# Designed miniproteins, single chains, continued (3): the designs that were tried, part 2

Each design is a single chain, and the fold is of that chain. pLDDT is the mean over its residues in the fold that is shown.

## One batch from the design tools (miniprotein)

Design m8038
Fold by ESMFold2-Fast:
Structure m8038 (fold): chain A 84 residues (1-84)
Amino acid sequence: SMMEKMKEAKEIAEELEKKVKEAKEWFDRNASKLSATAGSYIHGAEEYAKLAKEYAEKGDLEKAKEYARQAMEFIERAKEEGEK
């Protein structure tokens, strides 16, 4: 149902918001050791998380999942920048 999709989309957006906050905190703690590229990836993750939330609020589960996937990809790339 539409309500079930809206609930699932909101749960995805809420979990993503937590992961993005954790990634931002990791970045801030390690900023002196990380490149500007890592910062750009964290910013990208925050932007896609906002889009995921927007589409979740509209009940668009497919787009919420798509933007959440992109945000998570940016978090992964930022962490890879932190590896020596």
Scores: mean pLDDT 85

Design m8039
Fold by ESMFold2-Fast:
Structure m8039 (fold): chain A 68 residues (1-68)
Amino acid sequence: SVEQRQRFEVAFAVVDTDGDGKISLEALRRMLESLGLRPTDAELAAADVDGDGYIDRAEWERLFERLS
């Protein structure tokens, strides 16, 4: 929905303070909780496909779609 898309874009922009298009799993967890979503540690780990502790915008979008 428009509301989900807007919340996703705002949340990602707020969390991506470095403007590099990547956010930490800890920051992602906090943002998802602020959006009314409750991801598990396993769901966050699964979104981090390369295991580096960060996700990019595309990974964020896929996780958001899966949880919402």
Scores: mean pLDDT 70

Design m8040
Fold by ESMFold2-Fast:
Structure m8040 (fold): chain A 66 residues (1-66)
Amino acid sequence: GLLDELNRLGRELRRAMEEGDGERALELAKQLIALAEQLSNPVISRVGIKEATEALERVEAGDFSL
């Protein structure tokens, strides 16, 4: 389901951050945000978007440490 896919993208984003793969992390963060916006539950959507945007900001700052 959408929640399983959201969790998968979140785990892959975390791994990309840990590996220092900024390009992949940016791509995964965008996919996570897009998927989260498709959820009809605003609480779950908001949490997913927050996590992805925080990761995106860290990647743009050159900080891959979580």
Scores: mean pLDDT 71

Design m8041
Fold by ESMFold2-Fast:
Structure m8041 (fold): chain A 62 residues (1-62)
Amino acid sequence: MKVLAEATAVVPATAPDELALRPGDRVLVEEELPDGRVLVRNLKTGEKGLAPASALRPLEEL
């Protein structure tokens, strides 16, 4: 199932596949990568990208 999560830190996008996040941004976690990154969709902008799992707090499974 997809997981609803909330950003707890500022995440700058430093690569084309990365998603910039701000504290309070809600995302859907679509996939977990073995390097500790997750593929997420920002629910405010609709953008998809990679973010560090450590910057996210899980809220609920959808």
Scores: mean pLDDT 77

Design m8042
Fold by ESMFold2-Fast:
Structure m8042 (fold): chain A 59 residues (1-59)
Amino acid sequence: GASELLEEAKKLRERAERLREEARAGLESGSISELEAEILEGVAALLEGMAAFLEKKAK
């Protein structure tokens, strides 16, 4: 349900934040880490949108 989608989105956003921190610290290729973070953030936003839709339909 909506709760599971929000939990998954939270995990993806936390992963994206770590990738951005790694890029800033110079531990990885910044461009690759930033691209991966953008993809994860995009998927998280989609899951959050789906959760919001399900919440509205349940009410």
Scores: mean pLDDT 77

Design m8043
Fold by ESMFold2-Fast:
Structure m8043 (fold): chain A 63 residues (1-63)
Amino acid sequence: SLKEELLRKIGEILRLIGEKLDLELKLKKGEISEEEYKEKVKEIEERIEELKKEMKELSEKLK
């Protein structure tokens, strides 16, 4: 259902936010390079933006 798809996308966004926070913690601990951090965060942010766009489209259909 559209509602289940929306909830799944919300869950994925929350997971991605968690990954971004974990990467920030690893950078502060010196476990990853600044270059690796920037590349991984960029990929995560791009995925979040795609999911937000898909959620907006689904929300319009649930009206």
Scores: mean pLDDT 83

Design m8044
Fold by ESMFold2-Fast:
Structure m8044 (fold): chain A 67 residues (1-67)
Amino acid sequence: NEELYEKAMELLREAEKLAEEGRYKEAGQLMREADKIAQQLPEELREEVLKRLEELQKKGVRIVLSK
């Protein structure tokens, strides 16, 4: 659980860097991978990952996840 949580958080950190560079497609791919990992986590850890995902969506990566 901890290992999966850390991996999801690392993916989201990398997605933020990619989004800041305008690489929204790649950022969205990493965000989707983090979301898949979150679905495998206990509720408490899942909520933390989803909160971070929402923060990244607000930074202009939102449109890449809508499809």
Scores: mean pLDDT 75

Design m8045
Fold by ESMFold2-Fast:
Structure m8045 (fold): chain A 119 residues (1-119)
Amino acid sequence: NLKKYAEEILKQAEKELEKDPNSARAHFLKGRAYYALGKYEEAVKWYEKAIELDPNNASAYFNLGLAYRDLGELEKAKEYYEKAVQLAPWNRDAWRNLAEVYRELGEEEKAEFYERNAS
């Protein structure tokens, strides 16, 4: 199921890239597909290109945070989640994940602060 989902998203992204090689959306979709396959290093590369092409894509910053967290890169995950909540303060998932990373880093007071914005 997850593999089929990733294959469908990859096919969509490749078609978009054939029409526009600089499509920020297509780079974002490739990041999502590789993340779904558990290929976190590859997902990071595509998400980084997506934010280079569209620096206001809050979802790309959030997904970079997820990928870096799965890679165990907690400080980088924190930085990208912080950017995601700055661009999209309505994204409660980003606030929750930011709070969780602060807890994993031992920063309990900051975790509590960010958790309040997740509610």
Scores: mean pLDDT 89

Design m8046
Fold by ESMFold2-Fast:
Structure m8046 (fold): chain A 86 residues (1-86)
Amino acid sequence: MEREKEERIRELEERKRRLQERMDFASSVAPVPQEIVDLAEEAIRLLEEAIRMIENGEPGWEEVEERALELAEKVLEWFENQGLGK
């Protein structure tokens, strides 16, 4: 349904925004390992791809979303371990 699609896109956009904000904050106050930067960039790219696929009605966006969330969780875990969780 259109409402469910809109809610999903909004959730993914919010997740992307929060990840970007946390990366910007972390990089401003501490050296972020390149591996974490790479994971965050890939997660953001996959979130954008999932949003695009949902908007276009393309199949397979669930797999892209799942991969993006797995990478984002690794980045967020690193933030919490550094005391940078919000």
Scores: mean pLDDT 80

Design m8049
Fold by ESMFold2-Fast:
Structure m8049 (fold): chain A 70 residues (1-70)
Amino acid sequence: MERVEELVKRAEELYKKAEQAIKDGNIDEAQKLVDELKRIVAELHRLGAYQEAARIGKKVGELEDKIKAA
């Protein structure tokens, strides 16, 4: 499914940007990137890509924990 592949690639890019934003202390940017990742997780669930949604959702949780600790 082309749409699922595009969403997964976008999520991977957003995850890297969010990690960098957290490292840079740019918490506002990190939060915006996490919000976009949550939208991708919701879209993957809608498309039935449950395994991909679960994997990305776990990474989102890890980012949220890092933001709370910052």
Scores: mean pLDDT 84

Design m8050
Fold by ESMFold2-Fast:
Structure m8050 (fold): chain A 112 residues (1-112)
Amino acid sequence: DLGARSVAAWERLEELLKGVDFRAVFGASFRSDEAVEAHIRFVEALIEAIEAGLRKISLGAALHPIDAPAEVAVADMERFAALMREAARNREPEVEHVESEEARALLDELAA
């Protein structure tokens, strides 16, 4: 069920952002059902933000190392999902912390 929900969420994101392979960027490796659920919530929040027409999107939380503890990844994804939902409601790009060079490049592509 979680796998089916994850696939459906990623398919919706790919439909909204044709030409960008977000599945390749975020990976598919999760260590627990809690991490999978947090990832689904994050993707749902990202879809909501894109549909709201936000000019900027931060992907920092989605680029966490695959070997990071599941508890850290879950907390960061849930925090990011909350920020994305708040930004979508307010139509403001409030998530500006992009530390990785890859995340910056991806944001620049989304802004183009």
Scores: mean pLDDT 52

Design m8051
Fold by ESMFold2-Fast:
Structure m8051 (fold): chain A 62 residues (1-62)
Amino acid sequence: PLPALSREEAERVIEEARRLAATGDVRSIVAAALLLIGAILDAEGDPELVARLEAALREVLA
């Protein structure tokens, strides 16, 4: 069985992605987006976590 992404894990991913995006470096912003996309895939089937991660992805790309 594949472990599901927990809410705590999702929040840690969001925090790390925001930290990377805050550098302003294009490579770090791309890395942050990929990290969040991976977390969205792991949160598949949990619409609340997916929505939270999608909101973070929109913030990182803005």
Scores: mean pLDDT 80

Design m8052
Fold by ESMFold2-Fast:
Structure m8052 (fold): chain A 94 residues (1-94)
Amino acid sequence: SEFETLLKDSSEKLKKALLDEKLPLSLRIELLDQFYNSMKDIIKNSKDKEIRELAYKTAKELLEYVAKNDPDEKLRELAKKKLKELEELYKKLL
């Protein structure tokens, strides 16, 4: 899927940006929030089950990566919080 490829490429670029300490922390938080809100919107509102599952999987993998690997403690804690919220959201939609 072209959408799957674009989503994976965007996620990998975002991971690099979120771990880049040369970028202001406020910008990295905003980028993570924007990505998370976009993925939540797809999960809640997409009519295509495969697109919803792809958005969930992509968001989960990114949040798990950031929670484990980000050099900034605040970004790790934010990712952990969002991951818990994402899992609760997805469970309610099953």
Scores: mean pLDDT 87

Design m8053
Fold by ESMFold2-Fast:
Structure m8053 (fold): chain A 62 residues (1-62)
Amino acid sequence: MPDWSIVIPVLEALQAGDLKKAEEELKKAIEEDPRVKEVLEQIAKQSPEPYSSILNELLKKL
């Protein structure tokens, strides 16, 4: 499993409503460990709205 320390900044940016920062942190996390994409897809499936939809849209851009 990827280290949670690289996933946390993505989730923090999403919680803050900063979609541009969330996308930037997501790109960095996936470049560091490509397994992050699969982990975030699972988080998106289990997340409440609107986070589920936002996270799925960010993953689609990659």
Scores: mean pLDDT 76

Design m8054
Fold by ESMFold2-Fast:
Structure m8054 (fold): chain A 63 residues (1-63)
Amino acid sequence: ALTKEEVLQAIQEFVEENGRPPTIGELADRLGKPLSEVVPVVKEMVEEKKVEFLGGGEVALSK
């Protein structure tokens, strides 16, 4: 099962490599998981204020 820690690590690594937050699709590709597995985890993390959606559909760390 996909964990919140794996999602946080993938966002951090993507930012280090690309200099910007990933879109949810780019995050799914990096994790090797379908959007149907990634979207529910990301939504839960947004509700917990661990990550936020930016205006371009990018997923960023809240702090």
Scores: mean pLDDT 81

Design m8056
Fold by ESMFold2-Fast:
Structure m8056 (fold): chain A 85 residues (1-85)
Amino acid sequence: MEEIEKVERFLERAKEDLEELKKKLIEEGVEKEEIIKRLQLELDQYLAMLRMMKYVSDEEVREKLEEAEEELKKHLEELIKEIEE
């Protein structure tokens, strides 16, 4: 239970961090293509952390981490779509 809750909190924070990074870069007048690149790099860092957590986790927690990885990827795709509008 506690480990699954930690994964859920990590996912929520990662989503918030990506949204805040997007807002900050837009406010700073960064070019759209550069914003997308920086968001992709930030996502890669979170994905690396999730993969490290999977390496030391039980099967049930690993399934939750895999779901979190996919949700985070989808979240970035939506943020990129909003930038490209």
Scores: mean pLDDT 82

Design m8057
Fold by ESMFold2-Fast:
Structure m8057 (fold): chain A 93 residues (1-93)
Amino acid sequence: GAPVVSNLSVTALSATTAKISFSWSGTGTYTFKVYMARPGEPFELIDSFTGGSGSHSVTLTNLTPGTYEFRVVAYRPGSDEVVSEASATGTLT
């Protein structure tokens, strides 16, 4: 089947630190972009990296307590074409 972003989770490590984790089923190297937004606000690109199949995570620091939406987008190798995306919310208290 087509490769997908799955198991996207947001873990509040502290009032100002969050860990974003996901799984990727694609073979070979893909480009992942991680976006963040407050409810009702536009998404902001916060990280971009390349990786293969398996588990990936990004740790964000210096956040303000509150609710955030995170979006992970996977792109085709050597392309800006979106292959898969997922969103998850997390609250830092």
Scores: mean pLDDT 85

Design m8058
Fold by ESMFold2-Fast:
Structure m8058 (fold): chain A 61 residues (1-61)
Amino acid sequence: SKERLWLEVEEALLIMQAALAERSGDKETAAKYYTQLAERLAGVDPERAEEWKKKAEELKK
């Protein structure tokens, strides 16, 4: 559906922003974007949401 396509676009953009933040050494910003990914996917794909949540938590260590 159109809603699923939009979610996929949002997910791709958040992944790109998180990856750029990680590459620049900005772990705080990267964790923020991974947290947003987890929130967006929680109702759609809980397993993938949990993976992003763990990645955000690892960056906050």
Scores: mean pLDDT 81

Design m8059
Fold by ESMFold2-Fast:
Structure m8059 (fold): chain A 48 residues (1-48)
Amino acid sequence: MEEEKKFAEETRKLFDEIERLKANYDSPEAVEKIGELTKKLRELAEKR
């Protein structure tokens, strides 16, 4: 099912984005975005 594939792909994208933001951990905005992305990652894990 393509949904399963997209789910795994979306999870990887979120992880990569968080890692990129951590590399530029200079601003409060980056900290807030990391929090939001982490929340999305958790939500994806909870739903599946």
Scores: mean pLDDT 73

Design m8060
Fold by ESMFold2-Fast:
Structure m8060 (fold): chain A 56 residues (1-56)
Amino acid sequence: GPAMEALRERGIQGVLTLVAAGLPEEAALALAEREVRDALSPEELAEMLARAREAL
């Protein structure tokens, strides 16, 4: 639903922002995952991480 899409977008933007600030991709992905981990299902979390990786 819309709330899950907003959380997914926030996770992706978090990764992109951290990488733009000079953080390694692996560290940025791990930090973004921790931020939204408890709010997303395992499937939605995997989709968010996959889309973040594609955007890097």
Scores: mean pLDDT 78

Design m8061
Fold by ESMFold2-Fast:
Structure m8061 (fold): chain A 80 residues (1-80)
Amino acid sequence: MSEEEIIEKYLEEAQKLFEETRDLPVDEAVKKMQEFFKKIIKEAKEKLSPLDVVRLSMILVGLFTGHVILLENPENAHLL
């Protein structure tokens, strides 16, 4: 798989995690996101260049931040 395909696969897994954590308290959702992040970065280090691992990390942090904001402020979901 290309680097782009690997990154997209991890982003798809992150979106699935977001759906699975929608009904959880924010603290529990954050904990699951942190565990997911650690797992994905460990796997990515074996498959991607150091630069691509950094890029993936930045994208995931942005997605996690956005998801937490939506969990705390669900009325803002219409802005997406």
Scores: mean pLDDT 77

Design m8062
Fold by ESMFold2-Fast:
Structure m8062 (fold): chain A 82 residues (1-82)
Amino acid sequence: SKETLKRQALSYALKALNYAKKGDVEKAIEYVQKAITLAEQAGLSKEAIDNLKKALDYLQKGDVETAIKYLEKAIEIIRKEL
């Protein structure tokens, strides 16, 4: 169901945040990409998806602190859509 996909997107976003906070940038990138795929399949808002994509962009550039802020914003938005 779309509700299951939304919960899975949240789970992967939370894993991405945890890895980013630990400095494991490669795993943070992996999990944010999985979160984006599930968010798009679940029909999460453009705002939620855009914040996940911003987090991915900053992780790829090595700006982990900015990426964490976008991940936290995406998680907040996703939680409101559950």
Scores: mean pLDDT 92

Design m8063
Fold by ESMFold2-Fast:
Structure m8063 (fold): chain A 81 residues (1-81)
Amino acid sequence: SLEETLAEIGDIMRSLGQNPTNEQIQYMFTLADTDGDGYISAAELRTVMTSLGMKLTDEQVDDMIREADIDGDGQVNYVGL
């Protein structure tokens, strides 16, 4: 579910020393999904997180995508979960 994906992303971010609110996580997905297709790439997620002042490495973003990417396509489908 969307709530489970948001919780997983939030837990990963907290493990990396970030402390985002659920609202910030939802806002990140909304910003990353600029075309409204329901998919978020690692590059889009990293760009949005950087704009919110969250300093993550490429490896940390890739780990977040891997944990949330049930389909194994390198993107997070946050609508079709």
Scores: mean pLDDT 65

Design m8064
Fold by ESMFold2-Fast:
Structure m8064 (fold): chain A 60 residues (1-60)
Amino acid sequence: STTLTVEMPSEEEARRLAKELRQEYPDIEVVAEGKTITLTSNGPVERFIGAVLRAIGDGL
Protein backbone atom coordinates (compact mmCIF):
# COMPACT_ATOMS: atom_id res chain seq x y z
CA SER A 1 0.00 0.00 0.00
CA THR A 2 1.12 3.55 -0.78
CA THR A 3 -0.22 6.60 1.07
CA LEU A 4 0.43 10.29 0.43
CA THR A 5 -0.91 13.38 2.23
CA VAL A 6 -1.15 16.71 0.41
CA GLU A 7 -2.09 20.04 2.02
CA MET A 8 -3.97 22.49 -0.20
CA PRO A 9 -4.13 26.29 0.18
CA SER A 10 -7.83 26.14 1.10
CA GLU A 11 -10.57 23.71 2.10
CA GLU A 12 -12.49 24.64 -1.05
CA GLU A 13 -9.53 23.74 -3.27
CA ALA A 14 -9.01 20.48 -1.35
CA ARG A 15 -12.67 19.53 -1.83
CA ARG A 16 -12.59 20.37 -5.55
CA LEU A 17 -9.35 18.48 -6.21
CA ALA A 18 -10.56 15.45 -4.21
CA LYS A 19 -13.69 15.31 -6.39
CA GLU A 20 -11.60 15.47 -9.57
CA LEU A 21 -9.17 12.81 -8.35
CA ARG A 22 -12.02 10.44 -7.41
CA GLN A 23 -13.42 10.84 -10.92
CA GLU A 24 -10.10 10.37 -12.75
CA TYR A 25 -8.56 7.75 -10.41
CA PRO A 26 -11.44 5.65 -9.01
CA ASP A 27 -8.94 2.92 -8.03
CA ILE A 28 -7.31 5.32 -5.56
CA GLU A 29 -8.91 6.10 -2.19
CA VAL A 30 -9.22 9.88 -1.76
CA VAL A 31 -10.11 11.38 1.62
CA ALA A 32 -10.45 15.12 2.13
CA GLU A 33 -10.43 16.60 5.63
CA GLY A 34 -10.19 20.37 5.88
CA LYS A 35 -7.28 21.48 3.70
CA THR A 36 -5.71 18.00 3.68
CA ILE A 37 -6.12 15.31 1.00
CA THR A 38 -4.96 11.75 1.70
CA LEU A 39 -4.40 9.39 -1.24
CA THR A 40 -4.13 5.63 -0.70
CA SER A 41 -3.38 3.09 -3.43
CA ASN A 42 -3.00 -0.70 -3.42
CA GLY A 43 -2.62 -0.80 -7.21
CA PRO A 44 0.17 0.01 -9.68
CA VAL A 45 2.68 2.66 -8.58
CA GLU A 46 2.45 4.38 -11.99
CA ARG A 47 -1.25 5.17 -11.41
CA PHE A 48 -0.47 6.57 -7.97
CA ILE A 49 2.35 8.75 -9.35
CA GLY A 50 -0.07 10.09 -11.97
CA ALA A 51 -2.58 11.06 -9.28
CA VAL A 52 0.15 12.75 -7.22
CA LEU A 53 1.40 14.77 -10.19
CA ARG A 54 -2.20 15.75 -10.97
CA ALA A 55 -2.63 16.88 -7.35
CA ILE A 56 0.46 19.12 -7.32
CA GLY A 57 -0.20 20.50 -10.81
CA ASP A 58 3.03 19.20 -12.30
CA GLY A 59 2.76 17.34 -15.60
CA LEU A 60 5.09 14.69 -16.94
Scores: mean pLDDT 72

Design m8065
Fold by ESMFold2-Fast:
Structure m8065 (fold): chain A 55 residues (1-55)
Amino acid sequence: MTKRLSIAEEAEEVEARHGESLPEFTELVRKAAEEHPDAILLRRDSGDSELVIPE
């Protein structure tokens, strides 16, 4: 199935999974979400990912 995730939601997932083991990576993802909070990540069952930036 196709799952729609905002970049902010992706940042939350990354922090939950890697916040303790990869703090630098988690910080980079949070900064990206802060700069582009309207970006949406579409994840498909085929493994393809598509980034959509609304106006």
Scores: mean pLDDT 64

Design m8067
Fold by ESMFold2-Fast:
Structure m8067 (fold): chain A 79 residues (1-79)
Amino acid sequence: LLEEAEKLLEKAREAIKEGKPEEAMEYALKVAEIAGKLLFEEGKPEEAQELLEKALELLAEAAEVAGKPEVAERTRKLL
C-alpha cells in the first residue's frame, strides 16, 4: 500500500508539472483512498495522516494549476 501510494504521489506531481490538474486530482484521490485503508483496515494512523496531508497538498497544487487559487487556499486549511 505505501509503495503504491508513493507511485501515485509521483504520478500526481508529474501531472501537475505537465499542466494536467485533472489527472493530478485523480491520483491524489487514490492516495487518499489508500490512506483510508491504512487507517481503518491496517491500524496505521500515523502513515495514513502523512499520506492524507500529501494528497491534500497535491490537490491544492492542482487547483492552483487549474487557475483556482482560492480552492487551493481552502484545501491547505484542511491540513
Scores: mean pLDDT 77

Design m8068
Fold by ESMFold2-Fast:
Structure m8068 (fold): chain A 84 residues (1-84)
Amino acid sequence: MEAEIASLEAIRADLAALRERVATEELSREELERLQAAMEALLAALDERLAAARARGDERAAALVEEVRALAEENLALLRERLA
């Protein structure tokens, strides 16, 4: 498997597990704030990876980055809701 595709698939799985954890567990405010910061950092990194994939014409990598980015945004929204 291509290293970039494998990396994105791993992130996708981790984001699904995190979403379930945030939905089902009593997480502390400190833990929620750390996860929010991690999601914001991940989104910034994904934006750079998406730009790089588009610049080289890698449509498969770009599509996967967009999917992973959407999941990260969903997790960030859930974390923000829990912190409100």
Scores: mean pLDDT 83

Design m8069
Fold by ESMFold2-Fast:
Structure m8069 (fold): chain A 118 residues (1-118)
Amino acid sequence: GGKLTESGGGTVAEGGSVTLSRTHTGGSAELSGIMWLGKAPGEPARGVASIHMGTGSVGYDERVKGRFTVSADVAANTAYLHMSDLRREDTAVYYAAIAPSAGLDAVGAGEGTRLTVV
């Protein structure tokens, strides 16, 4: 197992933007798929955005479509979630989960990055 390094959270003004990143270091980091999850206080975690590394295919939750962009740098083993036009309902802890190439079974979710929109 490698280590996931988080960055890009904190407190951001409504209407602002932020980029979250997750880098996998050590071990055999095979980023076949990445799913970003958001967990708002008192709510279950929900899918926000996903990317298939082999195909470049992306998916977005309807609530963030057009505002968030997911990308990845395979050579750097890094995933990015660029979040624009932030709303107070985007306040959550965000997790990047590594998915195997064949399925939605999330593996290697980190401790998460807290985002507060004020």
Scores: mean pLDDT 71

Design m8071
Fold by ESMFold2-Fast:
Structure m8071 (fold): chain A 75 residues (1-75)
Amino acid sequence: SMEEELEHLLELIEDWLEKLKKKKLPEEVLKEAEKLIEEARKKMEEAAKANDLETLRKIWEELKKKLGELVEKAE
């Protein structure tokens, strides 16, 4: 179901955030990551309400790309 897909993706996001916290990244990078996650969460919840699984997955893929780029830029 759409609710199960959303719950699964939100769980993956939470796991990702905990891993980023353990890496002891600069505070600026963590704050930016939290902003990206919060923005994506809102968009994903809207897509789930619209029963739009393709948009939900697109938002997840975009979030992964943006978080990956953010982490790579953090030296």
Scores: mean pLDDT 79

Design m8072
Fold by ESMFold2-Fast:
Structure m8072 (fold): chain A 73 residues (1-73)
Amino acid sequence: EKFEEAVERLAERLGMTPEERKQWLEEIKKLNEELVAYIRKVDAEDSSIEATNKATAEALRKIGDLLDEIIRR
């Protein structure tokens, strides 16, 4: 998995423990699943580009919050 491999590489460079890497990867997977679910829901409701952009922005914000939390640890 290209994305998961990139995340693991970054975690290794940041000096994260194997347990921290596992938790981080799981959180990122959840965010990806949420984003996909939002896009699918929006598509089913004959969504506008604006609605899709909003869902994407929210997912990116959550990813940013997660990264900030890890940095603060």
Scores: mean pLDDT 67

Design m8073
Fold by ESMFold2-Fast:
Structure m8073 (fold): chain A 84 residues (1-84)
Amino acid sequence: AKEEVKELLEKAREALEKGDVEEAIRLLSEALYLAKKNGLLPQSVLEEADKLLQEAAKALRAGDKEKAKAYVKKAIDLVEKALE
């Protein structure tokens, strides 16, 4: 479970570096779902990551790709650090 979440986060980071923000959001959403299902993260981290993901999706819909990338990166960094 923890290894699968880390793999999804790595794939999300790769998608983000390739400029595929929508794919990064999708992969991060899967990682958060799996982490929640397996009790791998505190509720505070899950809530903060979800808010960042929601803001990223809003920015992407508004056409602000750079702002969306920044939010996704913050969410990935937050979750990776919490999983240590």
Scores: mean pLDDT 85

Design m8074
Fold by ESMFold2-Fast:
Structure m8074 (fold): chain A 56 residues (1-56)
Amino acid sequence: SMREKRLLEEIDELYKLGVLSDKSRKEIEEMIKEGRLDEAEGVIAIVKAVHNTILK
């Protein structure tokens, strides 16, 4: 789905920026694979909010 693709791209970007650990990346990827897109999106939003100095 478009939502799944978007979330995977966001995770890849955050990982490349160094703001998402390998462990956290794998946990969110698992959420996406399980169809838990709302949970994955929520976690990504929190990561972005915490790292707003880098991302905003």
Scores: mean pLDDT 80

